# Designed miniproteins, single chains, continued (2): the designs that were tried, part 32

Each design is a single chain, and the fold is of that chain. pLDDT is the mean over its residues in the fold that is shown.

## One batch from the design tools (miniprotein)

Design m5095
Fold by ESMFold2-Fast:
Structure m5095 (fold): chain A 85 residues (1-85)
Amino acid sequence: SMVDEFRDFLIEKYNQYKEALEKGDYDKADEIGGKFVIDYVDFLFRAGRLNLPQSDIDEMVTLYRKVLDAMLEADETGKIVDVDL
């Protein structure tokens, strides 16, 4: 499903973000974070165009917010947390 494809995308991107932070590559982490928002918006536009159920769109938003909140916490505090998707 598109929700499962989106979950896989989120897992991959968050792992790339964590790896960049663990290596001290803050420029790469910022690049991944900035592109992450753009890619999310593209997924939402595709979901709307394909007339996905509102429940699927709501799940995608919830999954995105979990990863975004973890990225923002890492940016503010330096704490890298695992996200269960």
Scores: mean pLDDT 86

Design m5096
Fold by ESMFold2-Fast:
Structure m5096 (fold): chain A 89 residues (1-89)
Amino acid sequence: MEEAEELEARGQKLLEESQKTGDKALARQAAELFAQAGELYFQAGDYESASRAVENAAKALELAGASKSEVDYLRGLAEALRALAEAAA
């Protein structure tokens, strides 16, 4: 799981830089890294970490100026993953 954790850490750094500079391209790159981390966590059955990563991807896309429907879709996916984590525990 080091790969997913590395992607999440890189995404977090880019998201923080985007928040400080207003650079929407960095926010979009952060969203891509969070989405990749979420996929790896999901494939590993770590639904709690997958939910966190997808929620962070949604936040990054919102900061990037993505559509409400795109952001809402990812937030819905994060909630579904959190429910799956609770059911698996």
Scores: mean pLDDT 86

Design m5097
Fold by ESMFold2-Fast:
Structure m5097 (fold): chain A 87 residues (1-87)
Amino acid sequence: PLPFSPEVVELTEEVAKEFEKEFGKKLSEATKELLLLFISSLVYSESGVGSIEDYEEALKNTLMTEEGMSEEEVDKLIELAKEKVNK
């Protein structure tokens, strides 16, 4: 129960829905939570935190190793998140 803005929650749900439609499979709750954290980092610049690239690499590794996602699926999920945040 992390205190995220409605905007971050809505963006996460939109990205998840587009990914699920494209790949024909549902994301786990764990994957959606990781996506929420990533989108929050993209929306809010955190001073004193490492680069977004470092966070992106850590997320990619976790999704591939723990959630069993392919590199293509992870890359698409990250691209969708960046597109929805930046437009």
Scores: mean pLDDT 75

Design m5098
Fold by ESMFold2-Fast:
Structure m5098 (fold): chain A 87 residues (1-87)
Amino acid sequence: STDMSPEERQKTLIERMHKELDELVKRLGLAPEEQEAIRAGLDRVNELLLNKDYESLDKLEEIFVSRITSEDDREVYRAVAAAQKEL
């Protein structure tokens, strides 16, 4: 099949989110404590979604990715937190 399975797509999205977040964290020059908090938050969200509805993952990915590319890096952290509340 030429189409990716929902599970394969989910894994790819999670890996992409982690990579973009890691780049952002390095660029911000955040303290180790803040870096750990952001990473832990993303991991928790991903774990929650893996045990829940895949549709929620697509919505979270849209919000997260759009905010990462927007402008203010602090806004990215808030966007992730807001996405958690929608789920």
Scores: mean pLDDT 58

Design m5099
Fold by ESMFold2-Fast:
Structure m5099 (fold): chain A 94 residues (1-94)
Amino acid sequence: AGVAAFNAGSYDSAIAAYNAAIAANPSNAAAYNNLGNAYLAKGSYDSAIANFKQAIALSGNKNATAYANLGIAYLNKGKSANADAAFDKAAAIA
């Protein structure tokens, strides 16, 4: 339990807040990126990837921060080729 239980509670609160922001504005790319970061911190890599992809799509494929975060999520899943492609996109857009 300890610190892990405390951190999980903090991430769940963040996830709920960003889901509410998305419900209010479904085009809020920043909220999707932040939701992805909360899932990444929680170790929910597939949920993180899905939310970073949505942030990218809403930004017209021009969200360097979301591409960099997508690369980190892929790296955590052992998908090095996908991570490299995402990092290259982040660098090209910045």
Scores: mean pLDDT 80

Design m5100
Fold by ESMFold2-Fast:
Structure m5100 (fold): chain A 87 residues (1-87)
Amino acid sequence: SHEQHLARLVEQARAFLAANPDLPAAAKAAIERLIEGVRARASEEEMARLADEVTAQARALAAQGKDAQATQIDNLAAMLYAELLAL
């Protein structure tokens, strides 16, 4: 179900944060806000803004050569947004 997939993605996001303590505080905060938006069932417009914030942080990480982390958080934001909209 979309609910089960969404729960798994949230768990993956939390695991990513735990595995990457070296992430910039802004990137961590953006991901945490996105997770909270999912839990709160935020509006489509609010979720788009939260996902855009994570995408901006992914771009900053890529500019620093941290391509793997950038790709992971960008994909995670896109998947969380898509699954929430499918509920």
Scores: mean pLDDT 84

Design m5101
Fold by ESMFold2-Fast:
Order: C-alpha cells, then structure tokens, then sequence
Structure m5101 (fold): chain A 79 residues (1-79)
C-alpha cells in the first residue's frame, strides 16, 4: 500500500543516516524522500510505535529520529 511504501522510504532514510551516526528531523526526511512532512510524520509515529525508530530532541529542541538498527534487522528477518 502507499502507507507501507512511505514507511519503507522513511525507514530506509533513517537506516542510511544511522550508518553515518546521524539522526534526522521530519523535515530532512521529507527533503530526502520527496514525501510531504505530514506523511513523513505519520510514518515516523508508526515506526516509533513499532520500536523501529526512536525520537529525541537536540540542544535546540528540534525533534530528531534515529533507526534502531538491531530492531530493524529483526523486523526484516520476520518478513
């Protein structure tokens, strides 16, 4: 479904960033994936709920998201 395609694209962006030691804002993910910020934010809420991503705030209070690489690996092994 379109929802699953957006989740997969958002998760892929987070995984690539995590490999570089980076966390991403919803805005940065929207820019990298080409999806709207509301669509990306909805996907991020689902990924956090599923335990595939974590949310934190930086020193400026910006919400950042980071993939849990071990959880992502376990999730993909169930597919």
Amino acid sequence: SRRRQIEAAVLSALVEAAKRGEALSAREIAERTGYSQPAVSAALRRLVREGLARARRDRRGVRLYEADLEAVKAYLEKA
Scores: mean pLDDT 84

Design m5102
Fold by ESMFold2-Fast:
Structure m5102 (fold): chain A 92 residues (1-92)
Amino acid sequence: MEKLYEEYIELQKKLTPPDGKPFSREEIEKRFERWKEFLKYVKEVLGYTDEQIIRYFEKHYGLSREDAENIYEEENFLKAAIVDDKKALEKS
């Protein structure tokens, strides 16, 4: 479980380019697939609900409720970013 937080942070960095360059369709698909695997690991493999995931971060990483919620919200932000990137490719 300790690796879960580290993998999440690494995945976040891979999904957001530092220079704001748009990703190719292939890159978006690969990132989205890895992100979905991570979500399956957290929700299905660990059997946790969204609230239980937040509580897990509180208890195991010593985070405040607010910090744990921010980490969970970052995942929603990553999902939105992927959707926006896909929409850009669909317009092309």
Scores: mean pLDDT 56

Design m5103
Fold by ESMFold2-Fast:
Structure m5103 (fold): chain A 100 residues (1-100)
Amino acid sequence: SKELMDEALNNVGAMLMDLQIKAAKELPKAEYDEFSAALTAFHNALVSNIDDKDKFIATLQKLVDWLRKQSEKYRDSAPKFSAYLDQKAKELEAMIKKLQ
């Protein structure tokens, strides 16, 4: 339903803001700038696909895959940040299942 899609976008938007705040504290500036740009691109893609459930879900799946790759990248250098990213990926996977 439209309400479920709007609610999912709001919940993901809040998650992306939390990720950006956490990244600003944990990452060097250059890596933070790249991370923040990626989050902005995902948010823009989700907003653009709000009326297309299949594309919206596909975008969420790409975000999950990206977060897992970022978690692996930071496993040794920032283990708490890595664990946080993995947790957010799991929360997104649960959201995807509710939308399917």
Scores: mean pLDDT 90

Design m5104
Fold by ESMFold2-Fast:
Structure m5104 (fold): chain A 90 residues (1-90)
Amino acid sequence: MLSDEARMLLNRIRELRAEAEELLARAKANPDMPQSVVDALEDTVARLAALAASRIHTDDQLLDAQIHLIMAGGEVFVAEKMLELIERKK
């Protein structure tokens, strides 16, 4: 029943996943990047991929997906700022 809200959320997840994948490629291209940061970004990308593949059938599932998207968005934002600092200092 939540088809329209689920589609809008899926589009936001896809956009964030694309941003996370670009950030991961930049992190992997920098040999000075700590492996832990690369691993954390790979985990974020994998979680976004799993979220995009999940099916939303209930309000509780929609809320859970929204919370996971917000958390992943925060992780991507922090990783981006960390990478900017590393790129400028190295």
Scores: mean pLDDT 79

Design m5105
Fold by ESMFold2-Fast:
Structure m5105 (fold): chain A 77 residues (1-77)
Amino acid sequence: SDIVGRLQELNVRLKRLTAEAVALGDEEVLEMLREASDLLTQASKYIAQKNYTLAQELLDKADELLREAEERIRELR
C-alpha cells in the first residue's frame, strides 16, 4: 500500500510538471520527464510482480528526476 501510494503521488507530480514543461517549451525538462515516466512504468511492473526492492529503487530514481525537473522549471521562470 505504501509503495502503491508513492507510485500514485509521483505520477501526479509527473503530470503537473509535464503540463508546466510543455507550457515553457523546454526540451531538456521534457526529456527528464520522459525518463521519469519510463521509470514509473517499470516500477509499476515490478510492483505487479511483487518485486518491491527493484520497484523502490526505480521510484527513488524517478523522484530524483522529478526533483531536478522542478528545480529547472523554477530557474526558467
Scores: mean pLDDT 88

Design m5106
Fold by ESMFold2-Fast:
Structure m5106 (fold): chain A 69 residues (1-69)
Amino acid sequence: MEEFEVTPEDVAAMTPEQRQAIADLAETLAREHGDPRYRELAEKIRAGDPEAGVEALKAGYEWQRERLA
């Protein structure tokens, strides 16, 4: 499977709109998995934490991969 290639530097360079989309993804993951950890990621992303953005994108990538397998 392909390696996840988004870095914290990539997330930090994103527009506020793009970072909000990642936060929305984290909230979707919280709903799908029932795990409050993803809601915490959404809050951190909105606060400008680029590492939280990478974690949410990686989790979204894994979630998509699992659902399509």
Scores: mean pLDDT 75

Design m5107
Fold by ESMFold2-Fast:
Structure m5107 (fold): chain A 82 residues (1-82)
Amino acid sequence: METFTSAEELAEAAVEKYGLPLAFILVSPQGVPLGTSGFANNLEEAVEELEKLFSRATEPGEYTVQVIKDGQIVGEYTFLVK
């Protein structure tokens, strides 16, 4: 699973791999869902939605970002909080 420390880099990777529109789910290191984004229709919106989710990542650790396309989870990334 690819690891990111910034919303911008994760958004760029997800958009390149899956195309738009996309939504995201943030999952804690303990496997608890912390939130789901709205759908992003461009890269700027994808970054903004990820930044809103990452504000919920209050503890250091490895979070999972699940990528949603057409109502399905299509991939996962690791978001590392130091």
Scores: mean pLDDT 87

Design m5108
Fold by ESMFold2-Fast:
Structure m5108 (fold): chain A 83 residues (1-83)
Amino acid sequence: MRFRVTLTSPRPITEEEARKAAEEAVEELKKLVPSAEVEVLDVRKLSETTAEVVIEANSAGTAGAFAEKTAELLGARAEVEEL
């Protein structure tokens, strides 16, 4: 299943920061939930404080867990939309 994760930060973020947070979230999920499958397909900056991450995940629950972890790592809020 494909999902869009929109990250909104209270401070300016770079695309590189968003990408690193997303990759770190994937690695942490792999360690905590062996059945979770999530792949980062794309990361793009939309504004000074907003980034978009497109993922492929085996469930909506996995996508939600990924979004929450990525938001925590960036100090941001996340919204998840199924594509």
Scores: mean pLDDT 85

Design m5109
Fold by ESMFold2-Fast:
Structure m5109 (fold): chain A 87 residues (1-87)
Amino acid sequence: MDELLRNAARALLETTLFSAEHSDKEGVLETVERSLRVIVRRLGFDEEQVREVLKLTIGLLKERLKENIHPEHLQEVIKWLEELLKK
């Protein structure tokens, strides 16, 4: 289970980073929400597991921020995903 959650989070991270380079807030959030819907449909994740994937992705984004990868937009993306997690 945990490895599957981590793999889903890594896939979401890559998709989120790509979207952040090419899209505004609406585009990034739409991409994230679409990816989460695919994860639910393909892997049968419940609401708690989806939240865990999002939390892991946020953690990975914070680690990328420390590595100075896409710094201009990454802090805003982290905030958007944290707001989505509270929803």
Scores: mean pLDDT 77

Design m5110
Fold by ESMFold2-Fast:
Structure m5110 (fold): chain A 61 residues (1-61)
Amino acid sequence: MTVFDLNQKIVEIFRESPSFEEAKERVYALMEEESKKVTDEEAQKLKQAADTTIRTLEETQ
């Protein structure tokens, strides 16, 4: 999964989840799984994308 794909998936998870807490747990679980499949550099990019998207969605609410 690319950082772009992860960002889209995070937005979908937040839209489909009944609460932000559950959405965050699902996003962190997805990120942990994807980080194990990619290089350290890609994992850092995915983590930055996830953090930025989560923060934006949380603060925009």
Scores: mean pLDDT 75

Design m5111
Fold by ESMFold2-Fast:
Structure m5111 (fold): chain A 85 residues (1-85)
Amino acid sequence: MTEEELKKKIDFMNEAHRIALEAGEKAEKDTGNKELGQKARYAASAYVANPAVGDRLIDELEANPEYKVAAQYAREAKARIDALK
C-alpha cells in the first residue's frame, strides 16, 4: 500500500465515522430519545466497519415501528457513506 493510498483510506474512514455520528445526533434531536440516537449511530458505524452487519442492523431497526426514525437516519448515513466511494 502506498502512503497516498493509506491517506485516502484514512480520510474516507474519518468522513464515514463523522456521518455515522451525525446520524445518531439527528435521530436523538428529532425524537428526544437518546436510545434511538445510539441505535442509529451504532448501525451506521457498523456499516462503515462491516457493510453486511450494518445492513442487517438497519433492516432490524426498520422491522420495529418504534425504531423507524433511527432506521431512517441510519439509511441516510449509509447512502452518504456509499456516495464517498
Scores: mean pLDDT 85

Design m5112
Fold by ESMFold2-Fast:
Order: C-alpha cells, then sequence, then structure tokens
Structure m5112 (fold): chain A 75 residues (1-75)
C-alpha cells in the first residue's frame, strides 16, 4: 500500500541519517561530506516518493527536511 511505502521510505531516510551521524561522531567523515551524502539520500528518497500520492509524497519530503535540519544542527 502507499502507506506501507511511505513508512518504508521514512524508515530508510531515518536509518541513512543515523548512519551519517554515527560516521560524524566517529570522525569518519567531515561535515561537508555528511551534507553531500544527505543531499544524495534526499534525491533518492524524493525520487522514490513520486510513486506515492501527492499528499503522502509531501509527508515524506517534510520528514526528510526535518532530518536535514537535525543533521545541520549536529554539524
Amino acid sequence: SDEDRKASLIADAEFATDSILADIAQGKISGEEALEQMRKIRDIILEQSKTLSPELAAEVEAHVEELEARLREFI
């Protein structure tokens, strides 16, 4: 279902963001590299969200924007 796809995309975005944050905390990547990886994750997730209804796609985009904001504050 579209709801299951939305939930999966949000979970994928959260997992990817957590992985980036862990890499920053361990000194494995720079803040610039983290932002580049986050941009790539955003592009992939938003492209996949195009298969959802516009309302659900907007909810996915809002969650990705919140994750990006959290990452920027952590850097």
Scores: mean pLDDT 88

Design m5113
Fold by ESMFold2-Fast:
Structure m5113 (fold): chain A 71 residues (1-71)
Amino acid sequence: AAEAVVRGLLARVRARLDEYAKAHPDMTKEEDLDAMAEISREEAGWLRETHADDVRAYSRKTQAEAAAQAA
């Protein structure tokens, strides 16, 4: 069950990366890394949110702390 959910998540990430690559064939290394990081983070975040509210709260806290450091 858990492994099947993870495989589904990876398939979604691959599909999104393929679409990004088609739309941006001349992407820079930075753009490629940013796209991979953002897509992976977003999909992983969705998975965590689907499991429990406390996991969602933890994810939001981590994102808020990262944003505070960037500001």
Scores: mean pLDDT 68

Design m5114
Fold by ESMFold2-Fast:
Structure m5114 (fold): chain A 60 residues (1-60)
Amino acid sequence: SRLERYRKAAEALGLKDEADEWIAQINAETDPVKQAILETALALRIAGAAFEQGKEFPEM
């Protein structure tokens, strides 16, 4: 799934625990629009961490 790919990308950047908390929030959300916003925010967080660490953004 997309969330599993995000989790693996975050783990590679040292953000496993943060990503696990985000994914739990996404899975608990019942509004599909709010889920989409949370997923986008998680993707941006991972991208920002990769940029800050000078690492290439992993394929998701």
Scores: mean pLDDT 79

Design m5115
Fold by ESMFold2-Fast:
Structure m5115 (fold): chain A 91 residues (1-91)
Amino acid sequence: ELRVTVTAYKDGKVVAETLPAATLEMNYLAIAVGLVVAKRLGADRVVIRITGPREQAEEAADYAIELAKSLGFKVKRVERRGDEIVIELER
């Protein structure tokens, strides 16, 4: 239902990426782990892709944005396309 992928970049290279999970709880865990790992690896850009029902996707996006800000990332853009929300973060 809800699927999330967090991709972390450093110097234009993918340094970490989470695998999509089947459950709501596992997708929230993927956001948290993905962002913490991105920060520890010194990622300069992170892309979070969220797909699913609009209300669940928006709640997951809000969670991701607040956690990213708490970790020192800046929100560069948030794009909504059909059932997908794409969040681009920078250091």
Scores: mean pLDDT 85

Design m5116
Fold by ESMFold2-Fast:
Structure m5116 (fold): chain A 66 residues (1-66)
Amino acid sequence: IDLSKLTEKERKLLEVALEHYNEDITLEQLAERVGMTVEEVKEIMKKLGVESPEDLKLLAAKIYRE
């Protein structure tokens, strides 16, 4: 996973997902926290190859932990 290819929006979404790693956060809550629409969040998730907030949290942990 190449951090240098991530946009500002993609990084912000991953950071917020990581902040809520141990919390049950919905897609709508995640969108509100990052200041995006649910549709924008879904588009970024699709680009990153993840299908759920849980998968997004796991991806964020892999990127920032390893």
Scores: mean pLDDT 78

Design m5117
Fold by ESMFold2-Fast:
Structure m5117 (fold): chain A 78 residues (1-78)
Amino acid sequence: ADPEQIDVEVQAALALIIVSIGLKTAEKYGFEDLAKEFRELGDRIAQAAAEGNPDEVARLLTEAREMAKKLDEKIKEK
């Protein structure tokens, strides 16, 4: 097993879980623009994982966390 490849797979999986929950929540609250951003982020994560790029996957995981925070802030403002 390649530790770098395993780290990519784990980080990508975590990022996709965040995106999936975020997308469903954004759709439930009617935040259409944020739902689109989550869908686009999911596509970027899948591409980076397929390319085996650990640095890009790590950056996208950070972006997913920041997008989830933005979603939480929007829910509190509604």
Scores: mean pLDDT 82

Design m5118
Fold by ESMFold2-Fast:
Structure m5118 (fold): chain A 96 residues (1-96)
Amino acid sequence: STISQILASLTDENLKKALKELLSVVKNKKLYQPIVKKYLNKAHNALNQGDTKALLDSLAELAGAIRFHALVIGDREVQEAARKLELAVLKLQKAL
C-alpha cells in the first residue's frame, strides 16, 4: 500500500513513529481522511521521484492541514499527534 511504502522509506525512527501515531488517531475519523489521502499521495509521488525535500514538504503539509482542522473542531488528541509530526519533519528539514 501507499502508506506501507512511505513508512518503509523513512529512516528516521522519530518521524516514522510520529506518522504512525497520527495515522492511527485519524483512522476512524472521516473528516481527516481526504486530507490524509491528498498529502500521502503527494508524499508517495515525491518518494517515487527520489525527492527527499518534496517528501518532507508533503509530510509537513499533512501535519499542518490536519492540525488546523483538529484545532477548529477541538480534537486535542489529533492536534497533539499532528504537532509531533510537524516537529519531527521540521527537525529533518533543518538538517537538509
Scores: mean pLDDT 88

Design m5119
Fold by ESMFold2-Fast:
Formats: sequence, structure tokens, C-alpha cells
Structure m5119 (fold): chain A 100 residues (1-100)
Amino acid sequence: SLEDELRELLEEAIRLGEEAVELARKEYPEQQKLIRELESLLQIARRSFEAGDYEGALRALASLVNTLREHFADDEKMQEIAERMEELLRRATELLRELA
């Protein structure tokens, strides 16, 4: 179903967000405020997703991607994660419009 496809895209985007948070903790442990912001956005995305609030999950994940783009612009691995998330969220947004 379109909803199953949407769920799969959001689950993969959440997984990539988890990878970004772990990378930030490992390589940027001094960036405590930024790490907490990423963790908070990821938690909001997970809770929204689990509640069936796909619009809320999309907004939280988009904010997480924006944070990666702005604060890790010089980190190639972070930018690769952000790019992959952007593509998943673009497709998820299209599916969500079809379900409305």
C-alpha cells in the first residue's frame, strides 16, 4: 500500500538520522548542545512515526536534515547522510499527498 511505502521511507530516514547522531557523538563530542538538538529532533520523529503522525515525523526529520546541512557543511559523511535523507523525505512527502 502507499502507507506501507511511506512507512518504509520514514523508517529508513529515521535510521539515517540515528547514524548522523551517532557520528556526531563519535567525531564531535564537544558539540554537546548540537548533539542534544539532533537527539531531540530524532526523538520527536520517532514518537510522531510510532503515533501514525507522518506529517510530524516529516517535519522533525526535515529539521534534522537542515541542522546537518547548516552545522556539518564541511563533513562529507554528514552531507551524504543529509542528501540521502532529503531524497527519502521528498518521496515520503509525495506519498503523503497521495494519501490525503
Scores: mean pLDDT 91

Design m5120
Fold by ESMFold2-Fast:
Parts: C-alpha cells; sequence; structure tokens
Structure m5120 (fold): chain A 57 residues (1-57)
C-alpha cells in the first residue's frame, strides 16, 4: 500500500475548529471543553519547560 499524501497545513487547528456551524451549538460546547483542556495541558508543559531552563548553575 502506498503512503497517503500528507496535508500541507500550517495552522490546521484553526480551520478544524467548529466555527460558523449552525448545528454545532450543542456539539461546540463539548468540543470547547476538550480544546480548553488541551490548551491547559500545553500551557502546563510550557511552564515546566521554562522552569527546567531556569535551573541554577
Amino acid sequence: MKPPPIRPLGSGADPDYPVGSPTSGAFTKTLEEQIEDTKKALEETGKLNGYALMVPG
């Protein structure tokens, strides 16, 4: 089986977001929660990384 073509997307998260969907009212609420959780996890990882860089010599 040949490898499938990779999608050339820089900001794939933005276009994948459920924006402008009339029926996404109820679904958007659940997705928003998941997105927020992911965002928080990313921020936590960023903070930890910054702390590691701040190690005293």
Scores: mean pLDDT 54

Design m5121
Fold by ESMFold2-Fast:
Structure m5121 (fold): chain A 101 residues (1-101)
Amino acid sequence: MLDRLQEQLENLEQEVKQGEDTLKDGVKLFNDGDYEKAAQLLSKAYGNLASTQGQLDQLARQLEKVDPELAKRAQALSQRASDLANSALQNYQLAQQKISS
């Protein structure tokens, strides 16, 4: 059981990294003036990171009674996913403003 929860945490950590990479690619497109493609990637990053945050919150609750230290790691990673999702949403809104200008 614990080994499976640890593997899930490692998989979700990789999903957060992938979401961060997608966010960075979206920001690069924004800086290059490709606002439509930037908006598409930033929307994708937001959706993926928000989904990963929900999965990390669920995993943290499962870990609380089994391994409190892994639960703290899942909570910290959930907070990171939330921060990155908020960054993606903010940059998405800026890209939409540029498209409408």
Scores: mean pLDDT 90

Design m5122
Fold by ESMFold2-Fast:
Formats: sequence, C-alpha cells, structure tokens
Structure m5122 (fold): chain A 79 residues (1-79)
Amino acid sequence: LTEKIGELAYKALEYFKKARVYYSNNQYDKAIEYLKKAIEYFKEIVERSKDVDPETAEAAEKMIESFKNELKYIEEKKK
C-alpha cells in the first residue's frame, strides 16, 4: 500500500512538472492535459489511503485543491 501510494505520488508530481513546462511554453492545451493527469493520480491516492492512512488522504486532497486552482488559472489564460 505505502509503496503504491509513493509511486502514484511520484507520477502525479512528474505530470505536474510537465504541465508547468508546457504552460511556460504557452502550450496551454498540453498543460491542462498533464495537470488533469496529475489530479487523477492524487484522486487514486485518496481512494487507496482514506481508510488506512487518513493523513496521506488529507495531504492528497490538498494537492488536488492546489492543482484544480492551477488548472482554473491555465484555462483562464487559454481564453
């Protein structure tokens, strides 16, 4: 469980970093795509940890909120 959660977190952060790179290059569609992928990985972390590690679930939920704010910001820039 712990190993899988760590793997998911690593992949989520990789996708977030890719989203930021695409955003800096004005490739907003790809930035949005990769940020959505990062959010889905953190949603899986919440689902896997909510009953066994509530602290990790809460941390993942905060990351989802942060990434949703970034997503909204990028979507506004695309308009």
Scores: mean pLDDT 80

Design m5123
Fold by ESMFold2-Fast:
Structure m5123 (fold): chain A 89 residues (1-89)
Amino acid sequence: EEELRRTLESAASLAEDVANDLEKAGAPQEAVDNFRKAAEYFREGDIEKAREYLRKAGELSKDAPIDVQNKLIAAELLLVGAEELRRML
């Protein structure tokens, strides 16, 4: 329970960090919006919708700087971890 909550909060924070980094870099607003939606759904515990928006954001961010790509990968790994933790609970 606590581990799942902490994992979701970490994923949400990373998604917001990516959105902020992309906004500062002048990336398309659509990419920024999808990362912000992913963060919202992580906080709500809606893992399925978080995955959907994170995937859309990733597709829009293929040309993003490497540091942004690394944060996206980290958020995706936390998403997988959250899915596995929920299955065990």
Scores: mean pLDDT 80

Design m5124
Fold by ESMFold2-Fast:
Structure m5124 (fold): chain A 87 residues (1-87)
Amino acid sequence: KPVLPRKVVIVAADTPVAIETARRLAEELRRAAREAGQELEVEIVVADADAAELEELARRLARERGADVGVAVTASGEVTSFLRQQI
């Protein structure tokens, strides 16, 4: 059985590509949760930061907010995800 996250924090760079990528990812996660009959909380945070800073911020916010997954979206739209055990 695939374990779906109940809470996800997505930290996106302050670029149109990153923000759009984060929104698309959030919509896909919500779709998967609906299909599985699970509740999902997704939060998107936009930050003016480089890739390493976004990754650190994603890990930190996921820990602080009790999220199962932290996601960083770089200025170019690249996605990196961190499961709770990695944060």
Scores: mean pLDDT 80

Design m5125
Fold by ESMFold2-Fast:
Structure m5125 (fold): chain A 75 residues (1-75)
Amino acid sequence: GMKELAEGRAKNAAVAAYGLALAEGLPLPVKIKLTGKDGSVAEALVTEKEVKAKVTLGDEVGEATLSIEEALAVK
């Protein structure tokens, strides 16, 4: 359903934000905002221990918290 879709998008945003932080060598902790062409917004906080992401899809809000090990495993 929409809740599962929002949660899945939040997990994908967390993985993308962590990958970006690693690729760019960003100092942690860092906040990353990802904006889609459709105006959807994902907000992520990357730390040395975990990544937290929030995505808004219409009236639904999906949130995900991944450990660094989980974020690396999805790559």
Scores: mean pLDDT 76

Design m5126
Fold by ESMFold2-Fast:
Structure m5126 (fold): chain A 77 residues (1-77)
Amino acid sequence: SRELEERRRELAREIADELLESTYEALKKEVEEIEKKGEATPEAIAVLQLALSEALSRGDREEAERLEKLLKEMKEK
C-alpha cells in the first residue's frame, strides 16, 4: 500500500515538473508579446512580475535582469 502511494507521488512529481516547464515557456512567450506591444496594462505588469518570480526561482539571471528592466520601463510609461 505505501509502495503504491510512493509510486503515485513519483508520477505526480513528473506531471508537476512537466506542467511547470510548460508554464514557464508560456510565460516567456507572453512576455515577448507584451514587449512587442509596449502597452503597460495591469494584466501585462502582473504577467511580467510572475515571469520575473519564475526566472529568479530557476536561477535564470539573464532573463530576470531583462524582465526587471522591462517591468521598470512599463511602470514609468
Scores: mean pLDDT 77

Design m5127
Fold by ESMFold2-Fast:
Structure m5127 (fold): chain A 63 residues (1-63)
Amino acid sequence: SLDELVDRVVAPYDLSEEDIEILRRQAPELYLGFLNIGLPEEVARRMAEMMLDGDAAYLSKQR
């Protein structure tokens, strides 16, 4: 599930609950966005995971 994907992405980062909730809201939007441009489901999930990891890394450094 996308929630499990977010849980894996945030695990190595020390993020606030507020930041984690932002990523949980972004995950379905990113996934659907990649599906809408014609990417296969597996590729859309991987692209969403990569984007979320970048966002998590950014948030962890903005303390």
Scores: mean pLDDT 85

Design m5128
Fold by ESMFold2-Fast:
Order: structure tokens, then C-alpha cells, then sequence
Structure m5128 (fold): chain A 69 residues (1-69)
């Protein structure tokens, strides 16, 4: 239904934001979105969110230093 498509679009947007924040290529993120179903997208977002949290705590300056190195 349209509601499922909207929910899936929300998950796609979330995964893309998280993936890009972690330095994943857009093509890889798009491939994951195309390959994963709704439940798999939720699981992947949860995994990436857990990975991102320590980096956020370490500071945005640390992420900038890695990008500059």
C-alpha cells in the first residue's frame, strides 16, 4: 500500500543519511536499499546507528581529521 511505500522511503532516507555519514559510497547504499526488504532495512539501520554512535561521541572534529588525513 502507499503507507508501506512511504515507510520504506523513510527507511531508505535514514539508511542513506547514516551510510553517507559513515563514508559509504552512494552506489553501495542504493544497492543495499534495492537488495534489502523492510525488515532487513530496519536491521541494517540499527547496525549502522550503533556503529555511528561511538564516532559521534568521539567528536565531529575527529571525523574531520580523518577526512583531512
Amino acid sequence: AAEEERARQGLRDTLKILGLSLGMPEEEIDALIDALDFDELVTKIDELSKHFAPQAAAGRAGARALAAA
Scores: mean pLDDT 67

Design m5129
Fold by ESMFold2-Fast:
Order: sequence, then C-alpha cells, then structure tokens
Structure m5129 (fold): chain A 83 residues (1-83)
Amino acid sequence: MKEEEARRLYEEALQLHKRAVEAFKKGDYETAAKLHLEAVELQVRADYLLGRLTPEQYQRDVEEAKKRIERELKLFKERKNAA
C-alpha cells in the first residue's frame, strides 16, 4: 500500500514538473517555481513513505528545496527585468 501511494505521488510530481517546465518556457517564473516546489514536496513525501528518509531528513529536504527554488526564482525575475 505505501509503495502504491509513493508511486502515485511520483506520477503526480512528474506531471507537476512537466507543467513547471512549460510555465518556465513561457516566462512565468512564479508559476514554474510554485509547480516545481509542489513536485519536489511530492517526491520527498514519496521517499519518506518508502522509508528512505527520517522525519528530520524529510523536513530538512523540503526546507532546502524551498530556499533553493526561491533563490532561483529571484535570479530569473531579476534577469527578466534587466532584459
């Protein structure tokens, strides 16, 4: 059951990632960042359900992903405004 739930989360993450890439290509960096973060959160959740992460690692990986994606969003928005 947990493996089936994890598989579903990985499939949802893949769809969100594809949508994030399309938003990024259109220059919608805020939507791309939001969808990318949602995809990463689902992937990390799936890894946690499979027993690959401790609760502490799960929390840390999510927070690190948020910070990284926020930094990338800021850089892309600054480049867009400079162009």
Scores: mean pLDDT 80

